# Designs tried in a protein design run: designed miniproteins, single chains, continued (2). Part 34

Each design is a single chain, and the fold is of that chain. pLDDT is the mean over its residues in the fold that is shown.

## One batch from the design tools (miniprotein)

Design m5159
Fold by ESMFold2-Fast:
Structure m5159 (fold): chain A 99 residues (1-99)
Amino acid sequence: AAAELERKKAEIRELVDRTVAETEEAAKVSPAEGARVGIEGFTEVRVLAGSAGLTEVAKIADEGAAELARLLAQGSSPEEVLEATRRSAARIKAALAAA
């Protein structure tokens, strides 16, 4: 139902905001912890979006997790982790608004 889809979109928006906030806090400890938290959050977004049929949202979330995994493997700064996380979050929110 349309109401169920809007509820799922709201749940994904809340998860994205939580992922950004938790990544910002974890990145204060280390960029590696920030990246790990961001990967976990975007992986959850991908699964939820996929189950809701929000294919573009799921794709963007998967790309966001992959970028954070790349930054983690290469040794990144907290700023790079946060910029990548915020960019992916903004793309996800734009895709949700268009869905």
Scores: mean pLDDT 89

Design m5160
Fold by ESMFold2-Fast:
Structure m5160 (fold): chain A 78 residues (1-78)
Amino acid sequence: MERLREAVRALLKALGFSDAAIDHYIAEIESDPAKRERELKLLDLDGDGTITDAEFEAIVTDPEAVLRRINEKEKELE
């Protein structure tokens, strides 16, 4: 779960969200198993069930491209 928390924080901070907003979002994900599973699926770009160093690097390198991939995955989960 540390990797998921770090990835969410890195992405949202890069997109200009405040630390308070990020902490609130992470707390919501952690409080609800369904939200946690959904968030993990959205950030698991390789579909292997884990957040890898490559996925974290992608978030740091190009957060806008990662956000686009997340939006595409959200449509699949609807």
Scores: mean pLDDT 73

Design m5161
Fold by ESMFold2-Fast:
Order: C-alpha cells, then structure tokens, then sequence
Structure m5161 (fold): chain A 79 residues (1-79)
C-alpha cells in the first residue's frame, strides 16, 4: 500500500543519513547501532509479509524509524 511505500522510502533516506553521520564521526559503535535498527526493521517487514499483516509491518517501521531519528539527533549533537 501507499503508506508502506512511503515509510520504506523515508526509512531509506533516514538510514542513509544515519550511516553518513556515523561514518563522518568515525564511530563504529554508532554504525553498529544503525545496522541493528535497520536489521530489526527488515525482520519486521519480513514477518508482516509472512503473516499477511501490513499494519504490523507499518507499526514496526514507524517504531524503528523513530529510533533511527533519535540516534541521528544524538549523533548530530556530537558534530
């Protein structure tokens, strides 16, 4: 659905920003945190697909998107 496509596109943009920030700071622990959040988001999308529940996947994507945005704010404060 349109909301899933929108959230996936937003997640891709936010993920790219988080990666760039972690790399700019040379922070391998921050980079690992980004990859863990992204991995959990991918698992949630996969689970939603298997159980046929797009709303579950959307809710989890929103959650992990918020976690990535919080991490970005933390990393930007260190610039």
Amino acid sequence: GAEMERLLAEFERVYARAVALADQLGDSKARLRVEVIAGMALIAVGVGKVIGDEEFAIEQLRRYLAELRALIAELEARL
Scores: mean pLDDT 89

Design m5162
Fold by ESMFold2-Fast:
Structure m5162 (fold): chain A 61 residues (1-61)
Amino acid sequence: MEEEERERREREKRLEIIMLEASAGVYLIGASVERLAGGDAEKYERLAEEYEEEARRLEEE
């Protein structure tokens, strides 16, 4: 019974982490494109770092 509740919470947490990581990945792709084009990659790199940090914070719980 308790294991079922824990498993559900773990699944929800994993989904949230995956969504945050996916968002970071999209921004990293944007940064790479900007870097190749000679644009401002820093903005996208910072956004990616923010999402990665949030995902890591959830993992550490």
Scores: mean pLDDT 78

Design m5163
Fold by ESMFold2-Fast:
Structure m5163 (fold): chain A 89 residues (1-89)
Amino acid sequence: NPEEAERLRNYFNERLEETQKALSEIKTPEEAVRFRIEEIRRLIREGKLPAARTLVTELVERGVLPREVLDAIEAGDLDRALALLERLA
């Protein structure tokens, strides 16, 4: 669905811009990771799973998050994904 893909892309871009502003105030890598974890948890709670999956994939590729988070989202085990993110925060 092109309209849904565009809506998710716009939401993701808005969140990335907000993240960039917040990261300018963050002094430690730990704080930056916690901020990104909160954004992923929000996307999961809002049911925006394609956007959450895209963000998790990028952060796994950058070594910020473990692959187990992506595996849980891809399996549709959202409770496991949220539990893993909570342990990392």
Scores: mean pLDDT 74

Design m5164
Fold by ESMFold2-Fast:
Structure m5164 (fold): chain A 71 residues (1-71)
Amino acid sequence: MKEIEIKILQELLEKIEEGASIEEIIEELEKYLKKYPDLENIQALLDLMKKRKLSREELKRILKSLIEKLK
């Protein structure tokens, strides 16, 4: 599971750096959780994004921090 979460977070970070909207990132997280419901870090990130209006810079920092913690 940890390796799957790292891969997802890396793909999302690449998408945000390539200009993806916050809404597109939320949709991608929801798709991954439908396929892998036990991804605790992905669920926590989705919950955070839905509860708070994160800036792109805040989201990038959170994604980088999570990737480093999971390695």
Scores: mean pLDDT 81

Design m5165
Fold by ESMFold2-Fast:
Structure m5165 (fold): chain A 72 residues (1-72)
Amino acid sequence: LKKLLKEALEAIKNGDYEKAEKLFKEIVKKYRGTKKGYDALMKAQKYAIEIGNYKAAKIANEGSAEQLKEIL
């Protein structure tokens, strides 16, 4: 998980939206219904908002919402 999150944050920083989206989808798939997956996507969303990358923030938010649906 940490490696996937690190790669996603680097993709966000570099403006590589396609790579960020693929990595978020992989986190959702591999860590579906887990708190770890939810926390990772929330951290990515917060980082994306902080650096002004709202497109990546939206993608991360969609992933975290999907995780929350499986947890609740």
Scores: mean pLDDT 71

Design m5166
Fold by ESMFold2-Fast:
Structure m5166 (fold): chain A 115 residues (1-115)
Amino acid sequence: DPLLTLDASPEERAQVPVEVLLATIKALKIMAEEAIKEGRYGLAAVYYALIAELLLILRKYKGEEAYREAEEIVGKTADELLAQARRLRELAIEKGEEVGAALAERVIAEVEALR
């Protein structure tokens, strides 16, 4: 899935249709919740940060209505998603998930640069 490729630019993701972006947000939410259940907190942090990125892309390139629909699907704002990603990254560090925590730190920093 090109929307899950960590090296894809925001401009590249913005070329994807709204319906595909919304479907990806739904899938990422499920994957994040499953990762938490499995104790994979670094991976969950990456997924929440990617959801936040897609919300910011929707707002910037697709408009407020698409952004609001995505917020309703997730039940969180982009800022709340980033806060949850940071908390999950901290938990990943606590649990010794060095690789997952490092990946989450990189993705969170990239998404925060879009604000």
Scores: mean pLDDT 84

Design m5167
Fold by ESMFold2-Fast:
Structure m5167 (fold): chain A 97 residues (1-97)
Amino acid sequence: MEYKMRITLTFPEISPAEGKWLEEVLRQKVKQLAAQLGLDESNVKVGELKYDAETGKWTLEVEIIAPSEQTLREFAEKLIATFKSMIEEVEVEIEKL
């Protein structure tokens, strides 16, 4: 039995240089956490950091498929804790496949 988790991270307005730095740090942290929790990299999808000109905010989505809901929750908690001071909004959705 498998679960799919989608995490949507929203950041305040930042410069393009800060956005590139943040995307790289996010990708590295996602890869590190996936490896630490025994998640297959093929089941981890990191989106592009996207700018919304109407709100002045940046969003990034992470999608993960895993057989354990608890492992997905631990991943989300650790990712959010790492970026807590930079995150304006966070949404986490978990569905059973």
Scores: mean pLDDT 81

Design m5168
Fold by ESMFold2-Fast:
Structure m5168 (fold): chain A 98 residues (1-98)
Amino acid sequence: AYPKLSEEELKKLAEFIRKELEEFLERVRELEKAGEVSPELAERIERLVEEMYELTEEALEGKISNEEFLERYEELARELGRLYVEANPDSPLALAPA
């Protein structure tokens, strides 16, 4: 079972998530420019990041429950990680030590 978040805790989590996603998207764009990620894969990752932003906004607006937000966010985050690893088989997530 997912913990219930207060409105204040959810807002802080949402701000943290937005910052993390912005930094992650910038890294993906750098990898695309370096030729380490295909344009098609970069576009797919960007779409997932957009879905994660939309999900976070829906949670802040009270359109979905905190439990539904956490479940969907974890699923999207897992999918992002999978796509990134598939793009970099010799260097999973590029930021991990070799």
Scores: mean pLDDT 70

Design m5169
Fold by ESMFold2-Fast:
Structure m5169 (fold): chain A 87 residues (1-87)
Amino acid sequence: DEEKERQLKRAEELRKRLEKLVAEDRDAAIAFAKEQFERESENLAALGGIEGEKGPASEEEIEKAKEYMEKNDPSLAEHLLKLREKA
């Protein structure tokens, strides 16, 4: 599946980039993890045609974004969540 392969490749690139940042600058890695989570949440909302473009993401939207990331790359999602928790 072309879409699935593209998502896996993107996740692998993000994981490599995150590992490099963790080695060089932990604070930058935490900021990167937060940014990736926010972007994924926004993309998921856009795909669903959900009202909520205005204002902060709801707890349910964040939960859906986490599930989406975990489904596509559970190891990357867990790594990003751990970094975000440390912040």
Scores: mean pLDDT 55

Design m5170
Fold by ESMFold2-Fast:
Structure m5170 (fold): chain A 110 residues (1-110)
Amino acid sequence: AEELGREGAELGEKGALEAGTREGAEKAGYGASIGGGLAARLSEDASSGAGAAIAGSGGYAGGRYGKTDEEASREAANGARAMAYSGARGGEGGGEGAKRGGELALKNGL
């Protein structure tokens, strides 16, 4: 679970920060939001799953409403990272959602 959280955080952060545009950061944050929703459904701990969903949604909002490309990328990266670590605290299922969210953030951001 912890390893899946680290992988998800690294992939999500990379997708958001390397996006280089607000549009890319929004797409990376959307990927993190999807992963947070998956972690919420698959988590063995409802609180950790809910935290992942909230963090992923926050990343999406930060990417979408950031005032600059840099701010949007940073906020989306922070949300993706928080989503992944919260998901991983929900056990193996939450960690799987975290990893998937990071993969989607990377794919959508780049």
Scores: mean pLDDT 81

Design m5171
Fold by ESMFold2-Fast:
Structure m5171 (fold): chain A 76 residues (1-76)
Amino acid sequence: GEELAEALLDEDEAVRREAARRLLEQFSPEKATAVARKLLLDPDPARRAAALATLQEVLGEASGPAAEALRKTLHL
């Protein structure tokens, strides 16, 4: 949970993409939503924007309950 939220906020795009993939493949909708809420509470707007952009790209082709929950929670 926490480690994945931190990885999604990483300055390295490859780290953010791998974290987004793991979030969609390994987490339940409830756990994915909890990670997304932690992401939205980060005080750095640039870090949040980069994480949201990465999630939006990975979510573009994703389907399933976790992907749907993330789209609704993040307004993507």
Scores: mean pLDDT 78

Design m5172
Fold by ESMFold2-Fast:
Structure m5172 (fold): chain A 89 residues (1-89)
Amino acid sequence: ERARALAERALALAEAALAGRVSPAEAAEALVEAALALMDEATTKEELLEAIALALQAIGLIIEAELGADPQELAERVLELARRLLELA
């Protein structure tokens, strides 16, 4: 299952970002990949819309990181989004 494997990778990167081992932007990029895979695997309108919303949230986190958002606060939000993605994958 592609979406699940990508979501598990994104969660690991999100945990690493919270520990300061990778940038929150790198973890958020992994979330975008996982959300796009979830969109591809969606079988209902509800699943597709949820996956689109998660992809947009992940893109927003990348933009906020580039605009200088606090890395620790951003890492916490990336971790929350990664957990939500894994639940849906």
Scores: mean pLDDT 85

Design m5173
Fold by ESMFold2-Fast:
Structure m5173 (fold): chain A 98 residues (1-98)
Amino acid sequence: MKPPPVHAVVLARFPTEELAEELYQELKKEMEKLGGVGVSRLGNRVLAIVSAETEEEARKVAEKFKEIALKYGANVTVYLVQPGEPLEVVEEYELEIE
């Protein structure tokens, strides 16, 4: 019996599109290396999508993309999505800019 696949979405938001483009290029490289299923940019937002058999595996891959996004100064939200389950915000990170 196949367990339902677990998806994680790492959403990074920036004040400018230029910063979003820089992260998008880096996540594209890491996506190929880490076996993620997609990365996209829309304006000042970058999304990385991860698919795994377990929540723990999805979180581990999402954490790598999260670390890269935070390094670029993004405001980061991680969502965990399971088929038939409600969308859950797993982690929310905010860059301290003081």
Scores: mean pLDDT 69

Design m5174
Fold by ESMFold2-Fast:
Parts: structure tokens; sequence; C-alpha cells
Structure m5174 (fold): chain A 96 residues (1-96)
């Protein structure tokens, strides 16, 4: 696909993500506002790779919030531990 087609699909996917967030009954109005602001920030990023990274972080954060709302704290703890371990490993590799 051309770069123009990739950009168009990216923007269309952001619009679909906004709709999904707005239609998610598990999210509070505050959470919906936070995610919509994050999507606006992603849209302004110069690099598609950076945008994908933020979307991944949004998915992890959404999973955490849904788990918390449903009282499934084991899933929340596992997610937080995994993120902590990934950051520690990335930092160690960056040093050496």
Amino acid sequence: DSEAELQKRFLENLAKSREAILNDPRLTPEEKEWFLELLDEVEKLPAWEAAKELLRRTSLHLTRRVAEANGNYEVLADTEKEIEEEFAEAEAKRQR
C-alpha cells in the first residue's frame, strides 16, 4: 500500500477506536475522556511505530481498568508485574 493509504487506514482505525471507547459500558466518563485524549496524542505522532506503541499501552491500560472494575485483581497484578519486568529487562539491555 502507498503511504497515503496507510495514513488513511490509520486515521480510520483511530476513529473506530474512539467509537469502541465511547460504546464501552465498562468505562467511566473520566476513563473515556482519558483514552480519547491519548488517541488525539497518537494522531499527532510523526512515526507510525510510535503510534503503534501508544496503542499497545492503551490496550494494556484498558485491560487493567476493566479488570479493576470487575474485581479481578489477580489479572491486574499479573499485568502490572509483566510491565515492570519488561521495563527492567529493557533498561538492563539499554545499559549493556
Scores: mean pLDDT 66

Design m5175
Fold by ESMFold2-Fast:
Structure m5175 (fold): chain A 104 residues (1-104)
Amino acid sequence: MVPTKVIRALVGLIYLAEDESLPEELRKLAKETLDAVFDFLGIPESAREPVKKSLLEAFGPFINLKTLVEDLKALKEWLREQGAPDSLLEKIDELIKAVEEYLK
């Protein structure tokens, strides 16, 4: 079963990647991280837009960047438990640092 914090982290990643008000570097890192997560989960490129739309419609009404750091940490731990490669875990750490720096 996928934890609620992991679902919130995925919604947060979609939000970060598509929010034009955010710095371009943060949006790019979020998009690359989301694509890497989808690659690991075996979600084909053709299904990614419908999946993103469904997640945003179901869980997207309230995004809080302060909770996103904790949600991303939960995503990282869950992915580690699923056997994700160190390269993906490191990319999530880079995104966590970027979000923390943006929130300062």
Scores: mean pLDDT 80

Design m5176
Fold by ESMFold2-Fast:
Structure m5176 (fold): chain A 96 residues (1-96)
Amino acid sequence: LENRAKASLLISQGHQYFEKGDYDKAIELYQQAIELGKDDPILRSHALTNLGNAYFKKGDYETSIKYYTDSLSLHSSNEMARRGLDDSKKALEEKK
């Protein structure tokens, strides 16, 4: 209950750092949100999608694919995670 509200706040704070280009701080906050949001698979799916986005911005496409895949395992209708997964797979193939 309280942890869910705190996890949502951490995701919002992480997004602020992400928008400023501080992907390492965003990743730290998203990971904390995942730990606090253990009882909410939809919230965890969103935090995992945000982790995937942050690793994608860092050029770590293999790690972003893992997080988007984990996100979809918790919430298969997460459109943002599906899009991120497709974009990350394409970027990884272009990098080879």
Scores: mean pLDDT 85

Design m5177
Fold by ESMFold2-Fast:
Structure m5177 (fold): chain A 66 residues (1-66)
Amino acid sequence: DAELRKRIERLREEGLKLAEEGNYKGAADILRLVSQAERALEKGEDPSVVRALIREAERKLEEERA
């Protein structure tokens, strides 16, 4: 699913940006979820699993920006 891949790519970019800003813990947490979502997508797991991982990473990103 191209849309899910694009969301994962955006989250990876945001995670790396947090690391550049000195938020290494936030970056590590988000990038770990991104890696899990990528692995799930490549293994052909149910899209709901991939979406759940993406949603959790998005939630973590919002928390780090607050």
Scores: mean pLDDT 83

Design m5178
Fold by ESMFold2-Fast:
Structure m5178 (fold): chain A 67 residues (1-67)
Amino acid sequence: MSAAEREMEAHLQRLVAEAAERLPPEATRALAFRLADVLQAGIEAGESVEETRRRMEAVLREALAAA
């Protein structure tokens, strides 16, 4: 795993931790899967760390707004 992939994975874990403080466990689990899909798609597409992080943050904001 590259340094960029490790940074994106660490960022995903931080977003999941934030969600766990604000959302019930079921919603947090669903969000974790959505974030993992975004991360995997970003890696496969060769996206920058900044773009992938931005997409993950947008998914978190959407989940929090829906709660």
Scores: mean pLDDT 82

Design m5179
Fold by ESMFold2-Fast:
Structure m5179 (fold): chain A 80 residues (1-80)
Amino acid sequence: NVSEELTPAERRTLYALAKKGDLSKAAQELGVSQATVTRRLQRLEEKGFVARDEKTGVIVLTSKGSLAFLELLEEEKKKE
């Protein structure tokens, strides 16, 4: 499972970003600073789960990131 390559903090960050589509909103949901989310996204980018647009700074999920997100969605469904 590709999501198992991620730390719990990285998994939460990927999920929040994918769900909210905005770094600031993801930071609010996670209860952390935007700088903390940015640092975690850099780790996710290095691991190939996200890519950053140079012009806009927007973070986009890769195919690997999308697979990890689907695994996390399945996990969340178990929580009710």
Scores: mean pLDDT 77

Design m5180
Fold by ESMFold2-Fast:
Structure m5180 (fold): chain A 97 residues (1-97)
Amino acid sequence: SAKEEILKAEVSIGLALLNLALELYEKAKEALLEATEYLKKAAELLGKPEAVNKAEELREKIEKLDPEDKEKLIELANEIQELIENLETIPDGPLLK
């Protein structure tokens, strides 16, 4: 389910943030890549091609990133968190407000 893939992405981003705090930048990069793969699956299940494209864009940026570029790792982690929030609110947000 999309919710299950979103939860997996949330776990992966949590691991990325932990590894960033521990200065384990290669492991942080790996966790960010996993988060983008789960978010792509969630976006596909929700029928959101714009979100699928965003997840792939983030994945490509992370794959090309030097793990020593700490600032870019943090920026990409934040963009992934924004995508998670967008996907979490899509099913219920407009009708429950």
Scores: mean pLDDT 79

Design m5181
Fold by ESMFold2-Fast:
Structure m5181 (fold): chain A 65 residues (1-65)
Amino acid sequence: MRLSEMSPEEAAQLLFDMYSSFPRKSEGLLAAFLAYFRREMEEAGWSEEKIAATLAAFEALLAAS
């Protein structure tokens, strides 16, 4: 998966769909999931602003569900 080609909203939606598809949600899974993808975005050369916007959009999707 190439996150570098996605907007913050598109990346947030993808992350939300992936997280929602997990058959078991354990304690701490959300934190581990976000830490993993933050690292992936940093390795892909995303700006701090784009990473923050993506995480904020992801949190908004969680709050809306």
Scores: mean pLDDT 76

Design m5182
Fold by ESMFold2-Fast:
Structure m5182 (fold): chain A 112 residues (1-112)
Amino acid sequence: MEEERLVEALRQLAKDEREAAKIFDSLIPILGEFARKVAEMEEEIARLLEEAAKALEEGDYEKAVELLERAAEKEREHGRFLAEFTGSQLPLDAGERAVEILRELAEKARSL
């Protein structure tokens, strides 16, 4: 149902963020501090998404919304960091798209 689908979506997003973190962690010998910082940011976002999924399962919709809004802020920070490193607008646009998705998920959580 919608709540179960939302929980499943958040768990999948958290898993994807953790896989991204593992990729960047494996690149530390090549990209140094940049890769380490990206891996840390991806892990933090994954943790927030997993905590949001747990809050939804426990019926704590206010906490789930708060955690999703915090994840959105971390996605925006991540996009800015990548944009500063690459000199490209593309990571900022990607970050804002991720923020939009997380805000839509937060609105669904508020509706539960």
Scores: mean pLDDT 84

Design m5183
Fold by ESMFold2-Fast:
Structure m5183 (fold): chain A 83 residues (1-83)
Amino acid sequence: MDAEELIKRAEEEIARAQAALAAGRYEEALEHARRARELGLEAARAAAEKGDKELLLRGIGAALAGIGLAFEAGLKLGKLELA
């Protein structure tokens, strides 16, 4: 897949994770957040191979957003400890 398509899919998964979090569906939110991370990292790799710095940064940004959402969902599920 093109880096642009991977970023679009990552952004869609970020939106789904946010919606699931808002609805209290934390396991679903965690699943979408993990997919967003994977898609963002794959987009970053594809962009790096093409030398596209803007797409590389967008891919990294999507991966980081996925990490943050997975962290929030994980806390709500009790799978992460922040004492």
Scores: mean pLDDT 84

Design m5184
Fold by ESMFold2-Fast:
Structure m5184 (fold): chain A 65 residues (1-65)
Amino acid sequence: MLTVTAAEVARDLGEAYGLEEEGEKAAEKLKDDNESTPESMQKALDAFAEELKKRAEEIRRERER
């Protein structure tokens, strides 16, 4: 059940940053990691959120061209 929640958060993050594909991939990865833990999932979500922010900033910079 917790895996579904984490996966939904990953998808929502992807949609918020316009990176739905990355959100879906992260969600699938989190579902596969349903063995290890709340802590591991938190770590994965934090890393994913930071990656999305970096990606969004890069896209924003590219637009300045």
Scores: mean pLDDT 70

Design m5185
Fold by ESMFold2-Fast:
Structure m5185 (fold): chain A 97 residues (1-97)
Amino acid sequence: SLDELLARIRARLAAATPDQWEDTVKEVLEEVRKAIAQLTDPEEARDLVSRVVGALHAAAQRLIAATTDPAEKERIRQVLLDFVRELSRLLAEKEAA
C-alpha cells in the first residue's frame, strides 16, 4: 500500500495548479501523517518521508518554472518549506517514540 500511496501522491502533485498548491500539499501531509502513524519500522518511515519530499520538490519546481509572478513563486516556496519542516517534526517524533 505504500507504493499505491506514493503513486497517488505523485499523481495529485503532478496535477496541481498554483491555486490548488496549498490544499494539495495539506492533503498530502494528512495522508503521510496517517501512514507514518501505522508504520512500525523507522527505516520505512524515513524512506517514505524522503520520497514524498522529493516528489514535493519536483512539483514545486514545476509550478515555480511555470509562473512569472514573484509573489506566487514565494507562496509556492513557503508552502514547500513549511511542509518539509512538518514532515521532519513528524519523523523525529516517530523516531523518539
Scores: mean pLDDT 84

Design m5186
Fold by ESMFold2-Fast:
Formats: structure tokens, C-alpha cells, sequence
Structure m5186 (fold): chain A 92 residues (1-92)
């Protein structure tokens, strides 16, 4: 599995968890999804996959923030920042 695809999967699972009120799982999905998407972009992999992974990570992080829990806000914000960084790196 390439890193961009893994990042997208983790971001999507984070979004689903956050939508169910799990701010920790949502935030961690965003952080890990964004990190793998950024590694895809940095390694000269597929920039479209890196961008998709970063966008999924942002959605996971936002879902975690929307839970309104302290952990969801902290981890979700980190997920949004990490995902946005991956999208930026993929876009150059």
C-alpha cells in the first residue's frame, strides 16, 4: 500500500469516528492520515494521492473538532494542520 492511500484511509476512518463522537480516534486518524500523505508528497510519490490523503486528514481532524471534547479539539486541530501541510507540499 502506498503512503498516500494509507493516509486517505486513515483520514476517512478518522472522519467516521469523529462523526460518531470519538474525538480521539477522529483526531488520531487526521494526524496519522496527514503524516502519511505528507510522506507520499515528500518522497516524490503520487501528488494526487498525497493531496487526497491530506484532504481526508483535514476532514478527519474537523470531525474530531466538531465533537466539542477537549481531546477532539486538540488532536483534531493537529490533524487539520498536518493534512493541510500535506496538501500544500503536494501542490508545491
Amino acid sequence: MDQGELGKKLGEEGKKAGEKGDGVKGGLGGILGGWYADKEAESGGDPEKAKEGGEAAIKGGLAAVKTGTGKGIILGTAGVITGAGAVFTASL
Scores: mean pLDDT 82

Design m5187
Fold by ESMFold2-Fast:
Structure m5187 (fold): chain A 67 residues (1-67)
Amino acid sequence: SEAAEQAALDRAGALGDAARTRIVPGIKKIKELMKNPEVTDEEIIEAARKAGLSEEEAKTLVDFFKS
């Protein structure tokens, strides 16, 4: 989980420090929701968007944690 979080931050690093600051709460939200098998990918993406991620960022991170 830490390795996936670091790799997501490294990918976000290409977007700059402001994106990293915004992405960290979204990563934590995605990881928390992914622990619940009843939560769908669409619900995780929507929750991450509400946490301040764009739809594209949320989809990329969810896909990354599933690979």
Scores: mean pLDDT 73

Design m5188
Fold by ESMFold2-Fast:
Structure m5188 (fold): chain A 86 residues (1-86)
Amino acid sequence: GSTHPLLALVNLFTALDLFLAHPEDEKWLERVKYYAELLHPKLVPYIQKLIDKYPELRTALQKAVEYLKTREEYKEVADFLESLLK
């Protein structure tokens, strides 16, 4: 079945949290990429409002973006996540 867009968003933040806790474990990095690619463009304004409401999400996303930028294969995902901070 199709994953609800809001569930994909929740799964993305869960994967980001676990990735930041275990950056050596590539499975969480793969999950971040997978769920980021599932995010519907219409959810971007909702994500931006969540980042504004919860400053800890901004900090977590910034750390994830910097780490993802160290690897060429994840640059597009890093650029997308960084766009959510603007």
Scores: mean pLDDT 73

Design m5189
Fold by ESMFold2-Fast:
Structure m5189 (fold): chain A 79 residues (1-79)
Amino acid sequence: MEEVLKNLTEAQKRLIEAAQRLRENPHDLEALIEAVKASAELFGTDPEEAIEYVKNSTPEQQEAIRRAIIALAEELLKL
């Protein structure tokens, strides 16, 4: 149980760091992939499926994902 709580905290930290990179460079695909992977780990979903979705998404879908990640990171910082 303690390992799970520690892993959730690290996933939150990685998500916040990746979101900060995306604010500085909106077209950083590696930062977007890292943010989506961290988000998947945080919510207990498949990180490989999340990465695949981003790679196959349209530019408009990638922009929507980027905005969602930044909004999620901002909410986590308020807690």
Scores: mean pLDDT 77

Design m5190
Fold by ESMFold2-Fast:
Structure m5190 (fold): chain A 97 residues (1-97)
Amino acid sequence: KREYLEEMIRLLEEALRLLSEFTPEKLREAARKLEEAAKKAEKASPVLGEDARGALESARKAYEAYLESERKGAAYASGAAIRAIGSIIEAELLLKK
């Protein structure tokens, strides 16, 4: 459980950095990191897995939307970042025990 939470936090932090750079290539890389984080989250807690999958979905939509509308891409990237931050906070709270 602890090992999965620590790995998940690391992957989410990497994804946040990539999302902040806001290019198509970095958005695709962020989605891959979020997919790995979601797999680790699922093993630690189903609720954390659901939250991480929400972040992944938003990051994938950010890439697709960016190609048609930079504004829509930015909105989805922001949504992915907010969800990733929430997942980090929840994982850190679980590690306190």
Scores: mean pLDDT 76

Design m5191
Fold by ESMFold2-Fast:
Structure m5191 (fold): chain A 90 residues (1-90)
Amino acid sequence: MEAFEKLVEEAKKRIKEEAKKNNIKKSDEQIEALAYTATKLRIIGAVLQKAIENEKTDPKKAEEYKEILEKMGKGDEEAIEFGARLALEE
């Protein structure tokens, strides 16, 4: 899950910088939990965006993105990584 981990690390860095700027002390565990949550939401948003964009022009492609969202909800690592790659391209 290389793309997913890259997004998590980017989120961790951003959260750490923001916490330091505001003199907020967060544990490493709190930063990691926030980064994972933010990353999951970003990936879901990226795949949803692609599904919506393709509904009129390529309905089959839109259906494929919706199936990926369902697989992501079931914890499918390949589906999550696919969504992470989409999020990195934006």
Scores: mean pLDDT 82

